# Designed miniproteins, single chains, part 35

Each design is a single chain, and the fold is of that chain. pLDDT is the mean over its residues in the fold that is shown.

## One batch from the design tools (miniprotein)

Design m1208
Fold by ESMFold2-Fast:
Structure m1208 (fold): chain A 58 residues (1-58)
Amino acid sequence: SAEEAFRARLEEGVLYGEDFQWARQNPELTKAILDEQIRKLAEEGNEMAKAIVEKREG
């Protein structure tokens, strides 16, 4: 799906024009996907991502 393609390419750091178009059309889903990616980075030890997650949940 377009959502799955967006998630996969976001994780690889390479986005296409169609991904930006999908993101503009689906702002709530895009926010949720970005929030999930930040949580994954925090779990992997990224200190900035940890600070963001702690501020949201603490």
Scores: mean pLDDT 77

Design m1209
Fold by ESMFold2-Fast:
Structure m1209 (fold): chain A 66 residues (1-66)
Amino acid sequence: MTELVKKIKEKIDELIKKNATLQQLRDFANEIAVELAKAGLEPEEFTEVMNYVIEAIKKLEERKKK
């Protein structure tokens, strides 16, 4: 796992912990998509980041329902 992937996961975790809005998480995901494209990550690392974002969105959606 690259340093970039670790940083992305840490930022996502921090956003969830701070009860960030879905819009804030989506804005971050869009920024990260651009960074990942520029960094030329391996396909499996890209998939790992995208899956982590999807799981984070699910967690925030569950929180908003309550």
Scores: mean pLDDT 73

Design m1210
Fold by ESMFold2-Fast:
Structure m1210 (fold): chain A 84 residues (1-84)
Amino acid sequence: MKLSFEKFIGQDPEKVAEELRKQGITSFVVDSVEEAGQNTILKGYAVNVKNGTIYEFENGKFVKKLDGSTEVDLTGATVGFYVD
């Protein structure tokens, strides 16, 4: 599934995580970018719903920073939402 996180900026992290879970994407609320990375097995994203900052992870390691307008393929990914 390909998706832009732009539409989730300013939303409640719990509500956004629940919406992605309904679509079959592993998602949860986290307190930090670090917690999101720790919960990533292969591919994952940490999304700050306050400002739209996205951090991409692979095998628990930071890969790159994206903006919320970037479309990402969520197939096999985990997504952690936070507010910082």
Scores: mean pLDDT 78

Design m1211
Fold by ESMFold2-Fast:
Structure m1211 (fold): chain A 115 residues (1-115)
Amino acid sequence: SANIDEAIAYVDALAAQLKADLRALMTKYGFSQDTIDRLLAIVDDTTARLKALIRSASSLTPEQVEEIKRAVELGKESFINVVIDNKDASVDVIEFKLRSVANALVNEVKKILDS
């Protein structure tokens, strides 16, 4: 459906922006390339999970599309804030917190689809 395609396109666009913003931020903070790639894989995994979830819906209302867009925008901000707030933390701590944000975003989108 057009609404599903719109929601998917928005998720892909915001994921691309988030990966670019996080790569720039982590590079500025002196993170190694291996660490950057490892943490950006969480964004890729989350994006795949969100797209699969959205595609599982039979249809989306325009309201659900706008709620998904808002949830993804807030998720992007939360990912960036984790890296800013934890720039001096271990990679394991940053990964754990990013995965927590990812799970919260997936759960919020599930809730929107159930409404």
Scores: mean pLDDT 92

Design m1212
Fold by ESMFold2-Fast:
Structure m1212 (fold): chain A 64 residues (1-64)
Amino acid sequence: SMERIREIAERAVGIERALSPNEPIDEELAIKIALMLADAEEKYEGVKVDRERLIEEVRRLLAE
């Protein structure tokens, strides 16, 4: 669902910010974190995540 994708994207960006709070956001690292979270959702919770839409949502958040 789009709600789950937004939550994962926001969580990934938040994690990247927490790792380097005084540095600019690394878009590539934020995307990698989001994909790792999506893999965990599928493996441990059985939730299917559309990875193309997830990547788009991460980029959208960072374009703010």
Scores: mean pLDDT 82

Design m1213
Fold by ESMFold2-Fast:
Structure m1213 (fold): chain A 114 residues (1-114)
Amino acid sequence: DHAKILREALAKARELSKTMSAEELLEKAEELARNAKTVEDLAEAVAYVHAALEKHVEEGTLPSEEQLRRAIEVLERVEELAKELNAEPLLKAASGLRAYYESLLAVQQAEKQA
């Protein structure tokens, strides 16, 4: 059950986020996406990207443009592999989170040009 794997990964990432920075969570997501072989690896990558975003929200900060681009790249890789593995819940989670990160990047780019 891919949805169960994703829920378990999200719970694990939330626990780890108590002792890890948003940057450290994003770095783990990048490593997982680079080396991903299983649905569990992809679920953890998505979960760490989500935890990094929640960390910024909790701290009242925004990810940098570089962090947003890196998160988008991780999520694009997860979407590619989730399609190959026919992991629909992961594909939906990654694409939804990527759309949100892309919206944040667009806002930051608009503010920089204004």
Scores: mean pLDDT 85

Design m1214
Fold by ESMFold2-Fast:
Structure m1214 (fold): chain A 54 residues (1-54)
Amino acid sequence: SPLFLEKERAALQSAEENFESDAEGLAKAAGWSLELARKWVQTLIDVEKAVLEK
């Protein structure tokens, strides 16, 4: 639905804006390297982009 796509676009923008802080938080919480945490956060962003850019 259009409302779903608008909500997902807003979530994607927020995720991209908060990328480094989200990666740092994940690395600290999970005991991961920052590089691994960045790859995981990027994977979630890529999944959101795939939904929106079809």
Scores: mean pLDDT 79

Design m1215
Fold by ESMFold2-Fast:
Structure m1215 (fold): chain A 73 residues (1-73)
Amino acid sequence: MPPRPLVHVRTVPLDLSPEEQRRLVEEEVARLERQGYVVRVHPYSDPAEMERVLRELAERAGERGVLVVVPPP
C-alpha cells in the first residue's frame, strides 16, 4: 500500500449560505497559510480525482499540505 498522504482535509458545512461558505474558506485559507501550510481548495468529486489532488499536495508540501473540500457548484 502506498503511504497515506500527510494532508489534512477540511470540509465546509453545507448548511451555510454561499456567502458564509466563501468567507469561511477565505478565513481558513488565510489562517493556514499564515501558519506555513500550503492550501488547495477543491470541490468534492469522485475518489480518484480527490486522491490525485491529495497526491499533488503531498508532492508539493508533504505534511504541510491542507485540502479544503467545498460543495460542488
Scores: mean pLDDT 70

Design m1216
Fold by ESMFold2-Fast:
Structure m1216 (fold): chain A 83 residues (1-83)
Amino acid sequence: MAVDYVRQAWKSFLNGDYNLADQYLQQALSIDPVLAYRTLSDLYIQLQRYDDAVRYAQQALDLDPNDTQSQQLLQQAQDLLNQ
């Protein structure tokens, strides 16, 4: 599932394995790019990296402007960034 690939990409990134992280991210993007970007946004919110969370939520919305979950994540990340 795309979500599983994004989580594996994130684990690889935290371990400094950028090549493996990119491979998992490309797999996620090839399956469901909106879900992949949305999951990245959610993960960055959990890490309190709100600038990155805004960026990924916006990328999901650039692909699907009507994705309500991505709209909610963008609003949440923007609200947290502005606090």
Scores: mean pLDDT 81

Design m1217
Fold by ESMFold2-Fast:
Structure m1217 (fold): chain A 97 residues (1-97)
Amino acid sequence: MKVEVLSAEKIKVGETGKATVRVEGPGDAYVGVTLIDDDGNVLATGSGRAKAGETVEVDLKAINAGEGKLIATAVTRLPDGTLQVATGEGADGKVEA
């Protein structure tokens, strides 16, 4: 499985914007997206469901102002019941005050 953040909207604290995520893998996935700064603070977060091979828009809620990296995590359940997890580091992101 592979997950990638393709783009994210520039947002202000308290706003909700869109992050565009692509998931490649054996099945449908639950996707989490977090913008995290160099100190490990969460600046924005969101989640959604994605179909394998499709691009999904995830609503990111801005929590704190700052600059950081977008990280996406995808989880899928395989037909044998096994959970498969992938993490992708994406583009730089910014939340304005």
Scores: mean pLDDT 81

Design m1218
Fold by ESMFold2-Fast:
Order: structure tokens, then C-alpha cells, then sequence
Structure m1218 (fold): chain A 80 residues (1-80)
């Protein structure tokens, strides 16, 4: 469970960072895009660590109730 959640989080963070960097037109915008990617990965890893003692079903229910459709949907698919 924890490994699948971490892999889904890292993949989502990478995809989002690559998209934001490609859409960035200035060096400052690229730096902000990279920083946002790092923040998302750090927050995601903390969330996974806090959820590791929960059952798979409890984690899926919590993700559905989070309101974050992008990351939550990818993590739910990784756990199913």
C-alpha cells in the first residue's frame, strides 16, 4: 500500500512539474514550477506516512472525501 501510494505521488508530481515547466516562459516561472513540484512531493510523502497505519479501504475513503480530484483519483486507481 505505502509503496503504491508513494509511486503514484511521485509520478503525479513529475507529470505536473513537467507540464508547468513547459508552460513557463521566464526563468522565474520555471523556478516557481520546480518549487511547486517539490512542495507537492513533500506534502504527498507526509500524507502517505500518516496513512500507512490505516487499512486500504479507510485510505480510499479518505482520498474520496479530500476534494482533490487530480491526486486523489490517481492514488485511488493505484490502490485498487
Amino acid sequence: MEKKMLEAMEEYSKELTEKLVKESKTPLEKDIAEAMGRIMLSVGRIMVKNLRNKSKDEVIEALRNSGDSGLSERMIKALE
Scores: mean pLDDT 75

Design m1219
Fold by ESMFold2-Fast:
Structure m1219 (fold): chain A 75 residues (1-75)
Amino acid sequence: DELEEELRLVERAVQQLKEDQEKQIQELLEQAKKSENKEEGLEKVEELKRQAEEELAAVQRALDDFRATVAAERS
């Protein structure tokens, strides 16, 4: 089913986005730890982390809506 394959692709893309964001945040965190302004760097990383969590929550809601649509089409 093409719709199920599309859902699988979207789920993989969302998972990849989460992994990419986590990797980027981890890299920024390591850079902040090495900087002269470690505290300031860590505060900036926490702010980006909050923004990323907000974005992921919105994407997760959209994904849940898409899953419901696929399930309805399969019924």
Scores: mean pLDDT 77

Design m1220
Fold by ESMFold2-Fast:
Structure m1220 (fold): chain A 68 residues (1-68)
Amino acid sequence: SMKERELRLKILELFKAVRDGSYQSEVDKLKEEIRDLAGENAESILKQINTVLKSLEKIFGVKLKPDK
């Protein structure tokens, strides 16, 4: 469906933002957009995403920029 495609693209955008060391506020905004798109499955999807992100940050030494 269109919403499933949009959700998948937004998740990829989130991973790219984390990889590129974006600001915490930008990452948080993308997580909220994912929550809105995922609806009832939002908590499950975000929990899985956060697990993957923690692994990537630890392995590759990626750190998000603090908000001003």
Scores: mean pLDDT 81

Design m1221
Fold by ESMFold2-Fast:
Order: structure tokens, then sequence, then C-alpha cells
Structure m1221 (fold): chain A 66 residues (1-66)
């Protein structure tokens, strides 16, 4: 899905050190997931981001919840 592609892109960008670009793609993917009613994946990604401060961990958690 488009949201999964955006989360994978967020992960790749953040792993390359581009946290700002990674965060932008993560936000875009999260908005699409919310529009699709996939609130659990967004909540899981958000929890990981709050706990770790890491876009990499947030994207991984969100992808695992999809």
Amino acid sequence: SEAEELFRRALALAEQGDEEAGARELIRGGRILLDQGKEDAVATAGAALRETGSVVEAARAGLAAL
C-alpha cells in the first residue's frame, strides 16, 4: 500500500541519517493509515517514537503492526 511504501521510505531515509526527511514520510504514511482506519499501526509507531525518539524505531514498529 502507499502508506507501507511511505513507512519503508521513512525507515530508509532515517537509517541514512536523514531524520527530517524520514519524519516527513512517516507523518505522510501515518495520515494515510488514519484515513484507512488503521489506528493501531499509527498508535504503535507513535508509541515507539515517544519511547525512543527515533524515526527508525517508529517506522519499524509501524511496519510490524501492519
Scores: mean pLDDT 85

Design m1222
Fold by ESMFold2-Fast:
Structure m1222 (fold): chain A 91 residues (1-91)
Amino acid sequence: KEELLQLLQQTAKKLNIEVPEATLADFVENLPASLVSPVREAAQAALAGDAEATQLMTDVLTAIKNGEDPSKVIIDHDVQEGIEDIKRAVA
């Protein structure tokens, strides 16, 4: 949980998206356990410069910054399937 928060803060900085720490903490707290590893991998891939991961994380972090429901953004982007596609591309 704390590691994921730190990783998301690093990803936000790399993507030039300013998100308050409290807002990111709320996102991590509301994230389903099954999506924790997928989101972590997407954030790591974005930090490594992967274009698909960068786009996904930009959309997710922007929605979080705007105070939108993170669950809606996750569902809309099909985060789990998108992350699987990213994992397949980098494997």
Scores: mean pLDDT 69

Design m1223
Fold by ESMFold2-Fast:
Structure m1223 (fold): chain A 76 residues (1-76)
Amino acid sequence: SQADQLAAVERARAELAELRAAVAGRDERGLALLDRAEAALERAEAAIRAGDEAAFLAALGEALAAVREFVAEVVP
């Protein structure tokens, strides 16, 4: 349901906030990658509310790409 999708986005935002707190002041590039993931989640929420499945999947892909780059940044 739309409510379940929105709840999942809210959970993802909370997880990104925890990662942000862990790297704040220590990894500026990592922080910028988390900002990109958060912006993609905002687009995902807008797409869910608009009923635009294609835009939702595109935004989800952008968020996942940013998280993958973040993992590569913080893991040697």
Scores: mean pLDDT 85

Design m1224
Fold by ESMFold2-Fast:
Structure m1224 (fold): chain A 69 residues (1-69)
Amino acid sequence: TEAERQRILEEARERMKELAEAGDIQGIVEAAMEAADQLASLARSSEELAAAVEEIGKLLVEAVRLAKE
């Protein structure tokens, strides 16, 4: 569901932010992969899957920026 998708994204965002603040690059990658796997399981179409991949990509960029700053 959309609510479940949003929950996964919010949890991933917070987890990746915590890991970025700790400088744990491996943890950030693992969290992103886990979230991507969960979202892929919910996707019903290639369009939904593409949207999920884009959102995970945005979270990765945010976490990497935070880790470098």
Scores: mean pLDDT 78

Design m1225
Fold by ESMFold2-Fast:
Structure m1225 (fold): chain A 68 residues (1-68)
Amino acid sequence: AAGEAEGAGAAARAGNGATAARLARKISDQSTVPEAAEEARRAAEAAEKGDFEAATLYAQRSSLLESA
């Protein structure tokens, strides 16, 4: 859901990689929009690697795709 993608992005901006990765993985698993799920998966991978800038961008893209 778009709200969970926002949550993942906020966690990434705060530097909370574990929370960002968990929320992004949940969106990837549960999204009905394949493109949003793929961007959420990339956000989770970036957060797991500590790349919070990339994680934030991918989470934002996932949220926009869910909202379209």
Scores: mean pLDDT 73

Design m1226
Fold by ESMFold2-Fast:
Structure m1226 (fold): chain A 99 residues (1-99)
Amino acid sequence: MEKKKEVLEKFIERLEEIIKEARKKFPDAKVDKSVPLEKLFPPGFLEDLGEIIESADEKKLEEILKGLEQLAETPEGLLKVEVLKEYIKEVLKKGKFEL
């Protein structure tokens, strides 16, 4: 449990940095947090992310963060990254990992 929480907390911190930088480019972008995560990401993305977090593979998480940084170069992509961050924060708060 402890290692998974640390990995998730670091991942969230990096997501917040990506969002902060992207917000400088897209300050007026708004997110509808009611949209299901499954509609915002390709099929299998959440499952792959879950496997990487469960394995605590920091190298693969860093590769995902680079992909999310590129995604956040558009207003639509920034909104997807924000929704993903909120979901992961809720999972961490509950003490259970379910993607």
Scores: mean pLDDT 71

Design m1227
Fold by ESMFold2-Fast:
Structure m1227 (fold): chain A 61 residues (1-61)
Amino acid sequence: AEKASKILASQPSELVKAAMKGIEEKLPNRDIAEEVGVSVGTVSRIIKALEEVRKAAREAI
């Protein structure tokens, strides 16, 4: 959770929001990357970090 939170905190808030929206809309990582102007690798790291945070939150509930 801590490592994932650091990854999310180091990224621009707009990029994180776009990645979250893309996950909800089930968009491919490449489409999200094109929308925010970053690499597919950056989007993949953010998505993995968001999934890790969601998993930790579910385990805490």
Scores: mean pLDDT 70

Design m1228
Fold by ESMFold2-Fast:
Structure m1228 (fold): chain A 74 residues (1-74)
Amino acid sequence: LSEREQQVLRVLLENLDARPTNAELAARLGVSQQSVSNARRRAFKKILEQGLITEVTSLDEFRQAIAEALRLAE
């Protein structure tokens, strides 16, 4: 994961229950909404490609997949 992808995933993970919009994430990170949208899409694609989730069935499963993707990026 790129640094921007990691930043977006970390903020999303911390605020997942609030269901943040791309605008809210962009405001928190000081970037454009388009940048956040692109980073989220790329990050989720990489999570799926790494086999961390085969199908998103629950919020908890999704939360765990994001946490593992961030761990693997270190």
Scores: mean pLDDT 72

Design m1229
Fold by ESMFold2-Fast:
Structure m1229 (fold): chain A 99 residues (1-99)
Amino acid sequence: SAAEKAKELYESLNEESQKLADELIELADRVVAAALAGTLTEEELRKAEEEAKKLIKELLETAEPKNIATAIGVVLRTVGALIGARWVLEGRMPASALV
């Protein structure tokens, strides 16, 4: 039921918001995968952080008021992944803590 409601809320986003959400999720997953593999560089993380800032701004500007909570959920997931990857790169936490 929770997964079904999450899917319904995601599908209620307009096409542009869905595309932006998908790009943020893919960005987060890619950064986490690189951190887990030990291949994540400072340059790659900085580029991902800047791209995430642009996509987050566009998502929040394009999301309809009824869907703002869903948009915020995607933002929090992405920001959490990027902060976690940053802490792994700085040696503050093990990469295994990202999963």
Scores: mean pLDDT 79

Design m1230
Fold by ESMFold2-Fast:
Structure m1230 (fold): chain A 85 residues (1-85)
Amino acid sequence: DEIKSLQTKIENLQKEIDEERARAGRLEAESARLTAQVKADPSNQALKDALFEAETELALEMIRIVSGELGLKREQKKLDELQAK
């Protein structure tokens, strides 16, 4: 059944997006902490490097979330069209 297969795929995609959002939240918290530390010690290159890495990982995570949401929307549209027939 194409409908059941698509429902399972949507559920799996939603779970993956939820996991990516949880990771993004942790990276946002780490980036905020590192930003405060860099502000307290602006000469510390290791903290600046760590902040840049955290911000880069967060940016990549945000791209993954947007990509996942677009994929989910595409699969949901297919499901809606099949259920309308």
Scores: mean pLDDT 87

Design m1231
Fold by ESMFold2-Fast:
Structure m1231 (fold): chain A 72 residues (1-72)
Amino acid sequence: MVIVETIEEEVEDLEKGKEEAIKEAKERLVGAQVTGESVEETEEKKILTVTVMGLTEDGEIAFIKYVLTEKL
């Protein structure tokens, strides 16, 4: 079974938010790898989407998608 989870969060700094999200994913998944990254920027905000893939303890493939929003 493939596990897919989406986590949405408002952050003060996208770079720090990204570091914390990847750290969390590495604690939850074995062999965690960033498989996707996109950024959208407007005059009011930045939105960073990071997708991390790894294995659960039971050997199932899991994807965690982080949607991080920073107000400018």
Scores: mean pLDDT 81

Design m1232
Fold by ESMFold2-Fast:
Structure m1232 (fold): chain A 83 residues (1-83)
Amino acid sequence: SEEAVAREAAALLRETADQLAALGDTGSAEEARALADLIEKRPSLATVEMALDVLRTLAAQETDPQSKALLQQTADQLAALLA
């Protein structure tokens, strides 16, 4: 269901935010948390698709290899939820 996809996406983004914060990437962590909050407030496939686009942009701009890999992995997981 759309609600189940949105719930799983928000949970993944919160987990990713915690891991990014642990790596010292507070900026990307705050962005991931904001996306999770947005999905929880407006749970729809369109919101999850928007979050995926933002994550791909963050991954492309990220210079730290560990943070980049984590953002890319999360983007791939969100894409799989939308498949």
Scores: mean pLDDT 89

Design m1233
Fold by ESMFold2-Fast:
Structure m1233 (fold): chain A 96 residues (1-96)
Amino acid sequence: VEEEQKRLGEEFLREKAREMAERAVKEALEELRKQGIKPSEKAIEEAFKAAFEIMLKTLEEVGKLGGKVSGEELQKILRDGYKQAVEEAKKILEEG
């Protein structure tokens, strides 16, 4: 069914963005722990939300550019997006 396939595709994209956001927040937390910083639970939640939005936008961008640019360029966009998610998470965690 067309509508069910579209919903599954949208949910799949969100699940992947969520997984990548969780990884980005864990990486940011690891770096801050090395610096002796222990963020609040609220800061962790806000960092996750920011990382999720960045990763969702990044995956949507990769989807839009699919076939228009090389696979190497798509991988670069994905890496840059993930790095941005980690850096944004670190900033939020440092403020909290």
Scores: mean pLDDT 79

Design m1234
Fold by ESMFold2-Fast:
Structure m1234 (fold): chain A 104 residues (1-104)
Amino acid sequence: MELAERAREIGRRAIEGLREGASEERAREIFDEAADLAIEEGWITRETVDRVREGATPEELLIAALVLTGSMLRKLGDLETAEEIERFLREFNAERAKTLTPPA
């Protein structure tokens, strides 16, 4: 499978996990797959990945996976998919911010 296709597949699974809910194990699996791909290409270090993983919730791991895959797709020239992921993250973060605000 080409690198861009692998990144797209990981991103799709991360989006599904954020929409439908994912276990800690599943979120970690998706994040580790994205992180390993980025490390193999020399775009991030294992040390950076370990720091992101420390204390992250399943939701935070899936968000990190999407940030990584979106960045990878942009670098690979798949701007359309990268922009779709970026739009999803903006909409998801906006919705999350509403639910985290205490009632006035």
Scores: mean pLDDT 79

Design m1235
Fold by ESMFold2-Fast:
Structure m1235 (fold): chain A 75 residues (1-75)
Amino acid sequence: HMTEEEKKKLEKEFNKDIQKAISELYDRLTRERMSEEELRAFIDEKVADFEKKYGPEYAQKAREALEEALRTLLG
């Protein structure tokens, strides 16, 4: 079981990484003009990366955040 300080450090690192992933999603849509299918593939790749680094609970949070960002971007 992680200490409270370790949890805070992990959460801070996760928040930084998810903000970067959301920014990359915005750039891919706005600059690269990627299709919805390509953007969804990008989300799947990022969620897999989050699962490897942070585990399945954070991977689920990352998926939810990226799916919400995509939904907002597409209208």
Scores: mean pLDDT 82

Design m1236
Fold by ESMFold2-Fast:
Structure m1236 (fold): chain A 136 residues (1-136)
Amino acid sequence: TTKDQLLSLLDKLGSVTSPQERAKILSEILEIIKKDQTAAVTALTELLESKNLAERQAGQVLFLLLGSIALKVKPARTKEVALELGLSEGVAYPVAGYVAQLSKFDLDTSAALSALEEIATKSEFAKNALKLLKSK
């Protein structure tokens, strides 16, 4: 399923050390969203509202990462937003690090931004996250 594909790619993103390999994985995530935005919105909403903590955290990380890249948010601001949303330093710092690495690559994020805005109508976390990411 789209949810399983996103979880698998996000797990792989966390395990690779190369910025080039991370950019390739993010490009694969963006292609999934671009191919079927409706399925991607459903999958990411399911992750964010999952009763499984690991799946919920994966959704939160992916949402913040995609939103930060799409909105060209500075890594320092991504960290501040993550902490304000109640994420631990152990999550906030890696996400800011991913944003810093990935912002150096030419990535088509237009489909991701549209998907994230739709998710923000369905998820309280996503609504608050997107509002904070847009504010600075």
Scores: mean pLDDT 87

Design m1237
Fold by ESMFold2-Fast:
Structure m1237 (fold): chain A 65 residues (1-65)
Amino acid sequence: MKYQLVSGDGKVLGTFDSEEEAKKFLAEKYGGDVKDLAVEKFGDRKVISDVSTEIPYPLAYLEKA
């Protein structure tokens, strides 16, 4: 089972074996912490958002690869 990370402009950021690996990648890429990332259902995919801000900021979408 594979997961694909896609940016808001539709660019593929990478493929990962798990949702947790994708979260770690985004935390490293944006200089944040995994605990400050929320994963929520968004139609047929999931959105990963930075929740360290007052308003959650969408970083990428997680899709089944």
Scores: mean pLDDT 75

Design m1238
Fold by ESMFold2-Fast:
Structure m1238 (fold): chain A 92 residues (1-92)
Amino acid sequence: DELDAEIRLGVAEIQLAVARTLLPVSLKAAKDGDIETAKESLEWTRRLAERIEQEAKDARSRGFTDVAEEYERLAQELREIASKLEEAIKKA
C-alpha cells in the first residue's frame, strides 16, 4: 500500500532529523574523549541507514518510484553522517 510506504517515509524523515541533531553532540563527545557515546551514535546511524536502504528497495520493487527515491536520499544522508562519526572516532 502506497499510503503505508508514505507513512513509513515520514517516520524515516523524523529519524534522519534526530541523526542530524545528534551529529554535533556526538562529534564533540569524540573530541572530548567520550568515544563510547560517539560509537553508540555511529552504530544507531548505520542500522538506521541499512533499514532505510531496505525500505527503498522494497518501495522500488513495488513500483513506488518517488517514495523509493526519497528513501535512497535519506539513506545517503545517513551514510554521510555515519562517515563523519567514523572519521571523528578514528582521529580521537
Scores: mean pLDDT 86

Design m1239
Fold by ESMFold2-Fast:
Structure m1239 (fold): chain A 97 residues (1-97)
Amino acid sequence: TITVSNLTVPEEVEVGKDATVSWTVSGDQPAFVRVYYQNLDKKEEKKLVGAKRVAPGETASFTIKNIKEKGTYKVTVEAGPNIFNPTDSASKTFKVV
């Protein structure tokens, strides 16, 4: 079983600054990971930050750039044996002020 853990996001970010998201994958096989973000103050669909393959026990990260608007943002990390079929996910929120 592939598990996402240690999802870390900033507490607060100023408009125009970057937010770095990090996570750890556990399991007995490499995971394909997709990272999404969305502004919860707007009725928008989640946007893809990026995707990568992560080995078991590795900590990986993506940086969300060009955060132009204030709001409460949700980050979602989805992991699975392939990019289309996630078997685990983790989410956290952060504020852009």
Scores: mean pLDDT 82

Design m1240
Fold by ESMFold2-Fast:
Structure m1240 (fold): chain A 95 residues (1-95)
Amino acid sequence: LEEGKKYLEKGDYEKAIEAFEKARPTHPIEATLGLAIAYYKMGKREEARALFDKVLLGYIFMKEYELAEEVARLFGELTGDPQLAEDLLLSIKRF
């Protein structure tokens, strides 16, 4: 998990993806968030969005609503569209 974060900081997205995939069995939600960020930075925006949705749902099912809100805000900052983050949060709160 920490190795993947270091590769993200360096801009080595391919190695970040490899590290996060290795971390998924032990840290499934956090590793999936790292994958989502790496895919977005590589321009794979559709794949990144699907991974962000999985992270948000994962935290909601765990009743970690504060973490879900943080992820939605991070996604809004990453895309430059805070309204997307708010719309996503409102949609999830309906569950």
Scores: mean pLDDT 73

Design m1241
Fold by ESMFold2-Fast:
Order: structure tokens, then C-alpha cells, then sequence
Structure m1241 (fold): chain A 60 residues (1-60)
């Protein structure tokens, strides 16, 4: 997906992100930091880029 490719470019093509890295990259892409933090609160400290994309698609 376009969002997955943008995240990969901003994270030097990492397959997994820390929760903090996911929040920072999504904020740079125009997502609301507070909403992203809330969505990720119950998630593991390390997430795949695909999991991050699936989670933020709920923010439509």
C-alpha cells in the first residue's frame, strides 16, 4: 500500500518499528499523535509496518 511504502522510506526500510518510531512516522505523515498513541496503547512495544498500517486505517 502507499502508506506502507511511505512508512518504509521514513524508517530506512525497517520491517518492524518500535511503538515510539511508529508514532513519530505517522505524525510526520499527518496522523493525529494523540489518536495514534491511543490506538497503539494496548499493542506490543515492537510492531510490523503492516500491523501499523492496519491499525491506522481505522483513523480514516
Amino acid sequence: SELEEKIRKLTNNKETLTKEEAIEVLEKLGFDRDKVEELLADRPDVLTVKEVVQIVEKLK
Scores: mean pLDDT 79

Design m1242
Fold by ESMFold2-Fast:
Structure m1242 (fold): chain A 69 residues (1-69)
Amino acid sequence: MEKEIAEGVKRIALAVVITSLEKGKMGDPEQVRKLLIDSGVDEDVAQAISDAIKAGDGKKAIELARKAL
């Protein structure tokens, strides 16, 4: 049950990030990284998504976030 709740929170955070990026709202890369880590996303994955946002590569950021779902 606890693992299922943690998985749900992680998926919601990733879905919010994906939706924002699809709308062209890149956001602050550091805030996105912190949100994902705090939501239980692996630090390497959260960093990779943040780096893609910093590079202006929204397509790559969306792909990485979808793979983490």
Scores: mean pLDDT 80

